# Designed miniproteins, single chains, continued (3), part 91

Each design is a single chain, and the fold is of that chain. pLDDT is the mean over its residues in the fold that is shown.

## One batch from the design tools (miniprotein)

Design m11163
Fold by ESMFold2-Fast:
Structure m11163 (fold): chain A 89 residues (1-89)
Amino acid sequence: EFIEAVEADPDATLEGLERSLEGTIKKIQELIDQGKKEEAIELAEQALKDIEQAKELAKEIRDEEARERLLALLEEAEKKLKELKKKAE
């Protein structure tokens, strides 16, 4: 379903995913700022796990351009989440 959604409407599907990832990143940053480091680490670890699973699913996308866009979005989010997790540690 998700792969089919990305292939059918990559712009809408990827925009929705980007917005969701930005929301998660913002929440993690807020937890760090509040001194809730353990909660921030747990949320970051879960988000990183979800991104790793999404990267595996991305390999099955037949449209090369849509696949590259999804992978780029996931890699950028992964980088930000790893930086936030390290900051919380």
Scores: mean pLDDT 82

Design m11164
Fold by ESMFold2-Fast:
Structure m11164 (fold): chain A 65 residues (1-65)
Amino acid sequence: DEERRREEARALVEAMKSLGAEVIEERGDRIVIGIPPVSYTTQSAIEILAVAMNIIGTEAEIRYL
């Protein structure tokens, strides 16, 4: 179900943004997430959310800022 997958992907992106992550690039099913200088715990939380995005079929790539 494409619509549900997109909704779940959007929720994960919003969760990452709430932790300080930035969307650098978004194209189709690919997204590049920027992680600014944050605590190791916060960085790990964003990394786990990006892994969840890959599991649901969105190609999530991390860039450290």
Scores: mean pLDDT 83

Design m11165
Fold by ESMFold2-Fast:
Structure m11165 (fold): chain A 65 residues (1-65)
Amino acid sequence: MLAAAREARAAGDVEALRAAVRRLLEEHDADTVDPEAEAERVGAAFRAGDEAAVERRLARLEAHA
């Protein structure tokens, strides 16, 4: 669930964040999005310290998945 991804982000656990994003997309119909690729994009933004990009991507997953 998206809540698990936000909790992992708050805890600073990039691997848990990637796993939560991937699991969310694998459990839902994803509109032409690759779960592994999107998990990597979220993880990369988190590692770069781009909080706005992480939040925007998680919000999109909530709206589109």
Scores: mean pLDDT 72

Design m11166
Fold by ESMFold2-Fast:
Structure m11166 (fold): chain A 89 residues (1-89)
Amino acid sequence: SMREEIEKKVKEILEKIAERVYKRLKDRVELDEDAYRRALAEVREVMPGLSERMQELLARIAGMYVTDRETTERVVNEEVEKAIEELKK
């Protein structure tokens, strides 16, 4: 169905964004281990349908957000904007 096709495409875009964000932050922002563990538990409860890799990426990004909010927010915003621009082309 059209709904299933849209859902699949949205999941692919979100995973691409999360991978790009993590790649840019992993060598620049220290991971807050306590925030990471709390975020992983929350993501697994709220979004059990996400891949294990996607759950891990979201939890790590949350742990980096606690360590350096400004850098993490900037990188997330830049990668989201880039993904939106790629959709327009």
Scores: mean pLDDT 86

Design m11167
Fold by ESMFold2-Fast:
Structure m11167 (fold): chain A 70 residues (1-70)
Amino acid sequence: QKQEIYLQIQDEIAAEAKRLGMPTGPGSVTDPAQVRDLMRQLYARMQENNITTNESFVTQMYADAGDRRL
């Protein structure tokens, strides 16, 4: 189901962001270039799993990954 795949990819991306030192807590500063690169990787994973999407949806997925932990 697409919803389950969506959540799994969110968790994987969140874990990768932490590994790269991209904190999501209050007062965090994230390098825009690193965010762009991570989003590009997420988009590729979405396509590999045959999930129809666009850049806006991928951006929302990345944002939702942060919200899920709050």
Scores: mean pLDDT 56

Design m11168
Fold by ESMFold2-Fast:
Structure m11168 (fold): chain A 89 residues (1-89)
Amino acid sequence: DDQVNQLMQQLVQAVRNRDVDAAVQILQQLIAMNDPIAQGIVNGLKGQDIQGDLHMNDQQTQAVVDIGRNLRNDPAFRAQLQAAVAQQI
């Protein structure tokens, strides 16, 4: 739906901006909406295996790829986001 898609794009921007607080707030909103892609991201950040075929459209796939790349390229930001997710989600 449009709101989930808008929040996912806001999550991409928060990650690109290295805004830990914004990223956590957006993830909390998406989890409250039962978004399985956001749950997968949270599980990955908590060190749990992401098991399951997530049926993603092209836009969702690009968002997940963008987020993953930004986390791999910035280990300090990844560690900060992982700690915040573990504490708050």
Scores: mean pLDDT 79

Design m11169
Fold by ESMFold2-Fast:
Structure m11169 (fold): chain A 77 residues (1-77)
Amino acid sequence: SEEIEKKLRKLEIEFDIIVSEAVMEFTVRGDRKGLDELVKAEEEGPKKTAEFLRSHGLEKHAKDIEKIIEEREKLKS
């Protein structure tokens, strides 16, 4: 439905914003290896991205991604 499509697009945008914030955090700390590893985690999907961010001290970003995953699964099921 149109309403489900709008909700999915909103969650996609929210995910992209969180990833952009994480990129900024790694950039500010000069963590080039972390940036390279973040790209690899993104290729494996949002769940792997959340686990990677948590392992690098970005707990809030990881939790925000996990909430997005839960909401997306509910809408696609």
Scores: mean pLDDT 85

Design m11170
Fold by ESMFold2-Fast:
Structure m11170 (fold): chain A 94 residues (1-94)
Amino acid sequence: DKDESIKELQEVLELLKKALEAAKQGDGERAAELAKEAFLKLSELYKKQGNEDMAKFYETLAEVALELKSDPEKLTELIQRQIDSVQNMIKELE
């Protein structure tokens, strides 16, 4: 369902935007946890689509986000890149 997918992607986008704000404020722990939640939601969306490779990719990215909690610059770059990616996914479905 496109409408349900758009809604779930918008929820992911909101989590990533909150993660980006936390990272910019120097709160690497909060940024990593919010990014992890967003990536795990993306993993579940890809599982529902039968895309196991992308689901595993986002599960791995959730682990990477936690590893980057002490590297705010790299964490910020990762989050910003994924915000751009999710915004493009939403545009393709609209």
Scores: mean pLDDT 86

Design m11171
Fold by ESMFold2-Fast:
Structure m11171 (fold): chain A 99 residues (1-99)
Amino acid sequence: NLSEIKDYVTKLKKQKKDTPINRLGIILGIPDLSNYLKLFGIDDKTLTVEDEKYFVKKFVTHFTPKEEKNKYIDEIIERAKLLKRDDLVDLLEEIKEQN
């Protein structure tokens, strides 16, 4: 999984598609994150770190079944660590503790 994520990021760089939104999509396991951000009224061109945190919190808390929530959060944490998004790791660990 770690190697696959690195290969995917390398592929995005070669395609000139290594953007914050595409990296967030990798972390969340959503192949077309921009469409989901638009549904939450978030503009991908003006995406801030706080917008990313808001979306992650909403996505995890509202769309993940409670029984599998912590397992899904653990998978997102590992991908966030790999992409050096310690801010998202901290947020996700806090959400996990609140469940």
Scores: mean pLDDT 74

Design m11172
Fold by ESMFold2-Fast:
Structure m11172 (fold): chain A 98 residues (1-98)
Amino acid sequence: SELEKKIKEFKKEIEELKEELKKAMKSGDVKKLEELFDRLVELEKEIDKLLKEHPSPEIIELSMEVGVLILAVSVGLVVARKEEERKRKELEELLEKL
C-alpha cells in the first residue's frame, strides 16, 4: 500500500540521517549539523502530517524517533558552535602575537 511504502521511506531516511548525525557530531561540523537540523525538522512535519491522517503506533514511534534526533542535533550544535568560537579566539590571539 502507499502508506506502507511511505512508512518504509521514512524509516530509511531516519536511519540515513542518524548515521550522518553521528559523523557530523564526531567531526564537529557546524554547517552539516545545521543542514541535518533543517532536514529533521522538515521530516518531523511530514511524519506529523501523516500521523494526523493515519494515527498508528508505528507512525507515533517514527515521530518520537525524529524528535529524539532533533534534540540530539540541537545539543550537538550548541557544543560544536562553542568549540568553533574557542578555535576562532585562539587563532585571533595567535595573529595578534605576530
Scores: mean pLDDT 85

Design m11173
Fold by ESMFold2-Fast:
Structure m11173 (fold): chain A 74 residues (1-74)
Amino acid sequence: AVPSKEEWIAFYEREKEVVVSRLESEGKLEEAEKERQRYDAIIEQIEKDYEATLAKFIERMGEENFRAFAETLQ
């Protein structure tokens, strides 16, 4: 029910590609760059401090919501 570091990073890498590509295709280049930076910051936090980042996400979302989210990453 808890995503591995690798699974969680892979999820955000995929989400980044989808969101950034969509915004770029719409000509929203500034928004695309802001979203890219936002996802890169999340990925960096997971890579640098997986356990602390995991705890923060669980506290923010709640354990049940995080579990449901984690199930979509598998």
Scores: mean pLDDT 81

Design m11174
Fold by ESMFold2-Fast:
Structure m11174 (fold): chain A 91 residues (1-91)
Amino acid sequence: SLERLRQAYEERLKKREEEFKKNMPDDPEIRALQEKLFSLLKEIEERLFELQVKHGLTTPEMLALGRAIIDFVNSLKELLEQLKKEIEKLK
């Protein structure tokens, strides 16, 4: 069960990463910075999940931290979408 949850979590992160890359701007420097940021956030999320599974950490504090990280990632996605819309308006 936990192993299946981890696999689903990793697959979901990979899918999000692919979708993020698909919608990246054509500027190589901006793309590199965005990819680096996304990779760091993905690594943080994966390591946190690994620790929760490996050590059985299911305390409210650990769950709240995991949710905060997800909310942060979603906020960054929203800002990126807003940036893309602004760029499209300039064309």
Scores: mean pLDDT 67

Design m11175
Fold by ESMFold2-Fast:
Structure m11175 (fold): chain A 82 residues (1-82)
Amino acid sequence: DEELKKLAEELDRRAQEYREQALQYYQQGNFELARLYLDVAQELQALSNMLKLNVLSEEEKKEIEKRIKELEEKIEQLEKEA
């Protein structure tokens, strides 16, 4: 499915962007934000891989999306405190 492949490509791109931001935070000495950005990148990559393999269940998708949401909320709170 070309549509699912495009979605997976978008998730791969987002994961790369989060990895690049994590590197910047590591270079600044902000290891907490660096870790959170890496965690989001890993979840996005997992979702992309599962979509490409067509093994993603509805429950697994919801769980991964919930974890991404929780991580993004933690990032937002920490960035407001900086």
Scores: mean pLDDT 82

Design m11176
Fold by ESMFold2-Fast:
Structure m11176 (fold): chain A 90 residues (1-90)
Amino acid sequence: SREELERELRALILSLKNLIDMMRGALKTNAPSERLERLIRTGELLLRNAERVIAEGEKMGGDLVPLVEELQKLLEEVRRLIAELKERLA
């Protein structure tokens, strides 16, 4: 339903904001490789889940558009951070 999708969008936005904070912290503190690998895996799983929710949100449109746009911006930041974490592991 629309209400369920809005809750999913808001939950994903909060999860991604938290993940971004954890990823930035790991880079700043030179976290162990195992921690970086776990953050990359978590990020990749959230990216896959978010693609489905974005597609559904775009189809519904209306008042969900701002949430979809916010989620898309956060996904771009997560992709950038995943690349930085992978570079640190190389």
Scores: mean pLDDT 89

Design m11177
Fold by ESMFold2-Fast:
Structure m11177 (fold): chain A 106 residues (1-106)
Amino acid sequence: AAALALAGLVVAIAAVVVALAATTDLQALVAGVLAAIGGSLAALAAEAARTVAQALLALLAGLLALAGGLLAVKKATTTAALNSGFAGALAGIGAVLEALRKLKEL
């Protein structure tokens, strides 16, 4: 769980950084894909969490993936980049909901 949460967090941070720096549609597409990967890893980490700290780390990764996905949508000018950004945002939302559910159980 901790390794997945850290991996998801690193990828989600990369998504936010790429999205903020994005000046091209391709960069927005890459940011969206990174957000989707980061959010998916965060959701898996949330499901596998056994401690409050692990669930909180997954929650943070999910929130960053959501932010990265939404920022990618803002920078997107093509349907492909827009879909990528929305996929990232949805993965982030899924991770946040799973982490909150896990925090309620712990």
Scores: mean pLDDT 82

Design m11178
Fold by ESMFold2-Fast:
Structure m11178 (fold): chain A 75 residues (1-75)
Amino acid sequence: MSKKEIEELARKGLRELEERSGRYLAEHPDISPEELRARVEEWYKEVVEKMKEELEKKGIKASEEEIRKAIQEAA
């Protein structure tokens, strides 16, 4: 059931991104939207790489595109 594993990791990753973004905004209320977007994009890349590594350890083959799509569908 590789689809459920991908969906579960996508939901977890999205929650981590949302929490990190909210915390960063609270700590840096003067941050520009462009600067926040750049930081969120870097964190998003970290989430994608972490998911890919966890899936590979479980023997699940998923492309970066499949992982990105799962995160978008979880949102």
Scores: mean pLDDT 79

Design m11179
Fold by ESMFold2-Fast:
Structure m11179 (fold): chain A 65 residues (1-65)
Amino acid sequence: KAEELLKKAIEALENGDLDTAIRYAQESAAVAVKEGKMTPLEAARLVKAALDGNIEEVKKILEKL
């Protein structure tokens, strides 16, 4: 589920595990696009937020799912 994967990404970011967070954000983005919950451009913005370590932006994206 896209929302559950994104929650795992946020937990990883809060723990400073950037590699794990990026992996979960990428999986969440892929699932959300397949489910029609995100456009590919929105998915790219999610992955960029995770790469930047921007927890606030990732949390905002989760609220929209």
Scores: mean pLDDT 85

Design m11180
Fold by ESMFold2-Fast:
Structure m11180 (fold): chain A 71 residues (1-71)
Amino acid sequence: MSPEELAKKVADIMRKQGKSEVTPRELYELLLEAGASESQGLTAALHAIQRGLSRVTIEEAAELAKYAASL
């Protein structure tokens, strides 16, 4: 799965679920639901925590998913 495909899937799931924001823990679960590996999910969640994000917007979730899939 490309970084762009993962980012799009994460954003699409959030919109379908009516979620404007998620926690880093929920971002991990969301990435796994979108088809990311556990390592990619953890990378995205940890990067959100390191950035000081208690809540992650759809745009931030897409960016973090793309970052995790690019490593």
Scores: mean pLDDT 87

Design m11181
Fold by ESMFold2-Fast:
Structure m11181 (fold): chain A 74 residues (1-74)
Amino acid sequence: SAEAERLMAEAHRLVQEILELLKGLDPETAERYRARVGEVVADFIAAYQAGDLPGMRAAVERLRELLEEVRKAV
């Protein structure tokens, strides 16, 4: 579906932005954020495979929240 494709593109973009910002953090803090991103990405993939659009939207929202946390930490 077009919505699933848009959500996948958005998730990919958010992950890339977060990972780029993590380069400005100490290795220990960066590793903790990478672990949290990995958990959300796993949830997104599971929702995508199940055709669960609400689950995909929830995962994208969690990635947006993580991006804002990382922006404040840099």
Scores: mean pLDDT 90

Design m11182
Fold by ESMFold2-Fast:
Structure m11182 (fold): chain A 70 residues (1-70)
Amino acid sequence: HMSEEEFDYEVDLALMEIEAAITKKIKDPEDVQEGIERIRKLGDRAAERYPEHAEEIRKHVDDLIAEVEK
């Protein structure tokens, strides 16, 4: 079984993925920008909680935003 710290990390990553999936279905450009801001905030929070993974988290955020913008 996962440790609580490992579980929380996976949850933060899953929340970012869910937000990106929702934002990809949005048609209004203003709502898309709000979705992107939520992804960034989730990523910033995760990077602060898991500084050893901060670079990987930030790269993942960048990749999710790029995917949403296409």
Scores: mean pLDDT 79

Design m11183
Fold by ESMFold2-Fast:
Structure m11183 (fold): chain A 96 residues (1-96)
Amino acid sequence: HMRLSPEVIAEDLANLRAALPQYREDIENAKKAIESGDKEKIRQALNRLVALKIDLAYGLWLAEEAGDEQTAAEFRELMDEVNEVIDLAEKKLKEL
């Protein structure tokens, strides 16, 4: 098991928490892209959601390492929403 220093965990977690409003906006923008039926917009949104999923997975791991159960729960909820929206985007692209 690799361990990060407590300082690195705290800094990275703070940076990811600061990005949460932008992550929520990216998810909402992705939902709008799916509703638009624009193939290119949906593809762009899907690419952003895949990148966001990586950031959220790292944030979840950092929160669990820090023992921050509330932040870990928030990242888990966002991960679930991102996965749902990715599935919707992929389904919509198959219909276009």
Scores: mean pLDDT 85

Design m11184
Fold by ESMFold2-Fast:
Structure m11184 (fold): chain A 60 residues (1-60)
Amino acid sequence: SEEILAVQEKLAELGFYRGPIDGVYDDALRAAVRDFQREAGLADDGVPDAATLAALSKIT
């Protein structure tokens, strides 16, 4: 998925994700999303929702 690739690239850039940039939403990516959500003060469910994507876009 193009959207999942973008999320993987952003989280890798920020140091939260160290797995492959392959477009697959797996447990490692879910954990990275949760870690980012905690740092951003968001709900830490590991789902890249609209609030999570907006927070990621602000750090560019």
Scores: mean pLDDT 79

Design m11185
Fold by ESMFold2-Fast:
Structure m11185 (fold): chain A 86 residues (1-86)
Amino acid sequence: MLEEAIKYVEEALEAVRSGDRTAAKKNLLKAIELITKYDPTNPKALEAVRLLSEAIKALDSGDFDRAIQNLEKALEILKEYLEEKK
């Protein structure tokens, strides 16, 4: 689930870099759905969802640099979250 969400964010980042706004948004919405189903109360999960939502808003305003920055930060947080094993 979380690993799949990370893959969707990576696909969205590639889509943004190639100028495919529609594909980027589609992948981000899938990532948000998976993250919220995995653990909706985890602070890292909530922060990642916030950053992904801000990336979607940046795409809507045509600010691709801001979208990329938010996606890269979300990936960093999600990868840290994935490494947390009990």
Scores: mean pLDDT 83

Design m11186
Fold by ESMFold2-Fast:
Structure m11186 (fold): chain A 100 residues (1-100)
Amino acid sequence: SKNVALVTSASTSAADIAAANAASEEDRAALADLHIETTLLLAEVGIDKATFGRLDPETVERAIAAEEELAARAAALGLDDLAAEYRARAERLRAELAAQ
């Protein structure tokens, strides 16, 4: 099961959000919407790095804040593994920005 989770992280995140039985439809929709917006923001971070060879600090700080909010919302829904993944993403972004 662990090997499958490494290959399908995006699909797993969507399935975990959908499977949150204790959450209201509004809470699940809010988490899903924030996940999409954060994914687009991470794409901008990647484009800046590929284009300019450096991270834009403002965009990265916004991405870190969005990942931390996703982690808090996922934890509130009982999605502890997903919350840990979002926290790990925030820490990676923070470390990469600090390495500049």
Scores: mean pLDDT 76

Design m11187
Fold by ESMFold2-Fast:
Structure m11187 (fold): chain A 100 residues (1-100)
Amino acid sequence: SALTEALAETVKAVAAENGVEAVQTEDPGVLSLRSETFEGEVVLLGDTEVVIRFVEGDKHFSVVLDFDKRTLLEGGEASEEVRRFALRLAEALEAVLREF
């Protein structure tokens, strides 16, 4: 869908601006994220939500963006760097959702 493509391109752009590698998987709704310090994924669940997950050593962190409620839910533990990147990414994705 046009929304899924716009969200995926936004993930790639924000990742590139922050020195993070973002690779689209065989599933067009799933992107893999990699940096020197963490791994993660972005799951685009149609018109329902976006789930962003991170693993940094023994720390697991997630952000869920709900399309209907326009809410952002944080869970788990992250370094300041990972948390800052996650929130920047969520903010950019929320901006795209406001245009659709």
Scores: mean pLDDT 81

Design m11188
Fold by ESMFold2-Fast:
Structure m11188 (fold): chain A 102 residues (1-102)
Amino acid sequence: MKVTIKAETEELAQEEKDKYESLGYEVETEVADLPPGVIEIEYHTDPPKVLRYDAKNPRTYELERDGVRVLHTDGLAEFLARRADGSLADPEAARALGSTVD
């Protein structure tokens, strides 16, 4: 699965790129006018999905799908542990961060 990672700095975008590539994603990076520490992930799905979160305090995230943006207050740890094939890289770590594992 292909993703585009956007951040205010190339350094922050590269840190997230390494993480997502380790999970099997094909990654492109862009420097964008975003708040400090904020990451925006565009998933090249149909329809496209856009995930936005604070990389330094990853507790909440915004998910945009089909033009609708929703704020989520849990589940980000599971989302960040999910590989490109849909499997979880570390279900125990996801649970420890308060995620519900299906």
Scores: mean pLDDT 69

Design m11189
Fold by ESMFold2-Fast:
Structure m11189 (fold): chain A 74 residues (1-74)
Amino acid sequence: LSEQLRAAIAAERYDEAAELLAEGLQKKLGLSEAQKQAILDTIRRALAGTATEEEIQAVLDTLKPYVEKLEAER
């Protein structure tokens, strides 16, 4: 995954890189398909340099309860 992600970013294949990241997050955090699609769109835009700070913050807010849950499980 990490090597495939690096190769996609290096080739400026942001769509492929965003999909790999969103899929990894969905599997690790147990996200719904709707949450995965929202994250995928935002990551795609962020890698292309077109995402707004508001869009990035919305994704972080969505991930916050899952990150807190992962920290609590340690």
Scores: mean pLDDT 68

Design m11190
Fold by ESMFold2-Fast:
Structure m11190 (fold): chain A 89 residues (1-89)
Amino acid sequence: KLEEAIKLAEEAIKLAEKEGNELMKKAAEIVLETAKQLKEGKISKLEAEVDLGIALIYIGLAKLIGEASEEVIKKLDEAIELVEESLRE
């Protein structure tokens, strides 16, 4: 699950860069780092939830200003779901 989340977050970063979407790129970078640190056991579940909350704020801002592509949103939503599933285990 975390390996899939890492892959999706990396794909989201590449897509956001191509689109010039700085907010979505920041969100994707946060999700990527959170998934990596969880996989390595370097952060707590609470710290991961806080980091995911920050990523969701960036995604929400991008949606509000109408700059977020559906493709980046789908990849990040899927990556976040995989991280959340890992936190429930």
Scores: mean pLDDT 82

Design m11191
Fold by ESMFold2-Fast:
Structure m11191 (fold): chain A 90 residues (1-90)
Amino acid sequence: MTPADLVRMLMTDHEKAIEFLSTVLGIPKEDVRKILENTNSVGEALAAAYLVSQGFPVDDAIAQAKAMQPAEIGLRVRGLIELIDRANRE
């Protein structure tokens, strides 16, 4: 999966994105929905999802992602994509 694939999914089909991220990350669908409803960009949403996958509480993950600079968001998004790719191949 590429970052562009996740961006497209989040922009066009929120329910599919919620189901996908919940399944791959092992987090409740309501936490993923909360991320999508409380972030201002796809990058912030993906960064917050990565932080939740690393053990941060969802509210803290959202707050941290919203405070990130674009470069910091990019690093977390790359981490999420690598995590998803590894989970799907292993």
Scores: mean pLDDT 77

Design m11192
Fold by ESMFold2-Fast:
Structure m11192 (fold): chain A 70 residues (1-70)
Amino acid sequence: GIADLEAALEALRAGDYEAAERHLLAAYLSGDITVEQLNAIGRAIRAGDTEGAAALIEAAIRELRERQSL
């Protein structure tokens, strides 16, 4: 859910990339993000693009909140 994505963002900002990837995988398995979103965020993390990865997670949280508000 949103909680997994928020935890991933917190872990990423703390420099805990392994925890960030675990929380992203949990969000994917729960159907909260697409495989394309998971792969894009994962590539950014592995490339050391922390700013880009954070922006992608924040966009995913925003999209999920919009869907849940309907």
Scores: mean pLDDT 83

Design m11193
Fold by ESMFold2-Fast:
Structure m11193 (fold): chain A 69 residues (1-69)
Amino acid sequence: SMMEEIERRARAAVETALSLLGLSPEELRPEQVPRVLALVRQIARLDDPENAEAIVARAEEIVRELLAR
């Protein structure tokens, strides 16, 4: 489904952004969130421009979940 595809792309974009910044999910701090989300937005726009905003919105939720541990 489209929702499953957005979920998959959002998780992949977050994982790629963290990897590019040399961060594991466990190391993520609030101060790094703007940099992570800027990279996620760039990745989403390149991979799926029509769904980029939905992918970014889901990625923001994933990042908040990572920080809530």
Scores: mean pLDDT 87

Design m11194
Fold by ESMFold2-Fast:
Structure m11194 (fold): chain A 64 residues (1-64)
Amino acid sequence: AVVIPEEITDAILLVARAELSNPDPEGRAKAAIILGRSPRGRAALEEALSDPHPVVREAARAAL
């Protein structure tokens, strides 16, 4: 098993949080799924539950 360093996980979550500002709702939905992989992404994932597009809200709900 390869242990992913904390720094790499933080970088992935930072990119995913930035993707929540993507004008494409499919990109934001993918970001929500990535944020759901870590408890550190939970606050940003909860923001995605308030997204104007239902696809993003459904992805965030499924990732919780």
Scores: mean pLDDT 76

Design m11195
Fold by ESMFold2-Fast:
Structure m11195 (fold): chain A 80 residues (1-80)
Amino acid sequence: MKRKVYTVSIDTPEQVERLAEKFKEMWRLSREEGWDVEVEVVEPPRSELSTPEAQRNLALAGEALQRAIDEIEQEERERS
């Protein structure tokens, strides 16, 4: 069985947006092709985790993931 792993960093807002895109693609691949797909988030360097920007990026990543889950559920309802 084929497995696909997406590696995403959360150092910048652009990478946070890509996290949501990768999660949606993971859902599509799992649904359409039966792939075992996993998303691995690369932790930013420990030295950057203490900055306000790093904390903001973490919060944005969490929000982006929740939005992706909500949109996936919405699409599932429309597909049904």
Scores: mean pLDDT 67

Design m11196
Fold by ESMFold2-Fast:
Structure m11196 (fold): chain A 85 residues (1-85)
Amino acid sequence: ELQQLTPEELAKQIAEARAKLKEAKAKLEEDKKNGKAPAPLPQEELERAEKQVEEELALLEKNATPEEVALAKEVAKALLEKAKM
């Protein structure tokens, strides 16, 4: 699974996870500006989830241990799924 990937593959997958996270954040901010209803979950829930995920990803990307990277990436996906559902 994710743990079996090479460090380069893990970095790529983290970048993809971060891109997804950034996309969710951009949509949240766009809804705020336009005064539209927030995403499926309350705006506060989504912001909290993405902030937590971004902090985890940023720390792991800097520290770069493959195991931590794999864990953060999986947590990021799970957290975003929860927030958006």
Scores: mean pLDDT 58

Design m11197
Fold by ESMFold2-Fast:
Structure m11197 (fold): chain A 93 residues (1-93)
Amino acid sequence: DTAAVYERLREALEEEGRELEREYEETGDREGQERRAAELLRRWLEEAEEVPEEVKRRLLALLYAHEGRYDEALALLEEVDPAWAEALRAKLA
């Protein structure tokens, strides 16, 4: 059930977000916070069997784009959202 998956994803992201906010308050390391958030999301997506493949690819593409790995992001988006792939390609030109 897609709705149940999105609800669980939102709850997980909210909890991880609160923990990352706490760490940022302690260290002030924004770049470290962003890297850890990307790693946690990637691990969750790779392990989750209940997440639809299209949703996984979109979220992984966003994580790759945040890391500056645009070729990998574009490859994933071309399969699930060609319009977003074109928009991203245009921004990189």
Scores: mean pLDDT 67

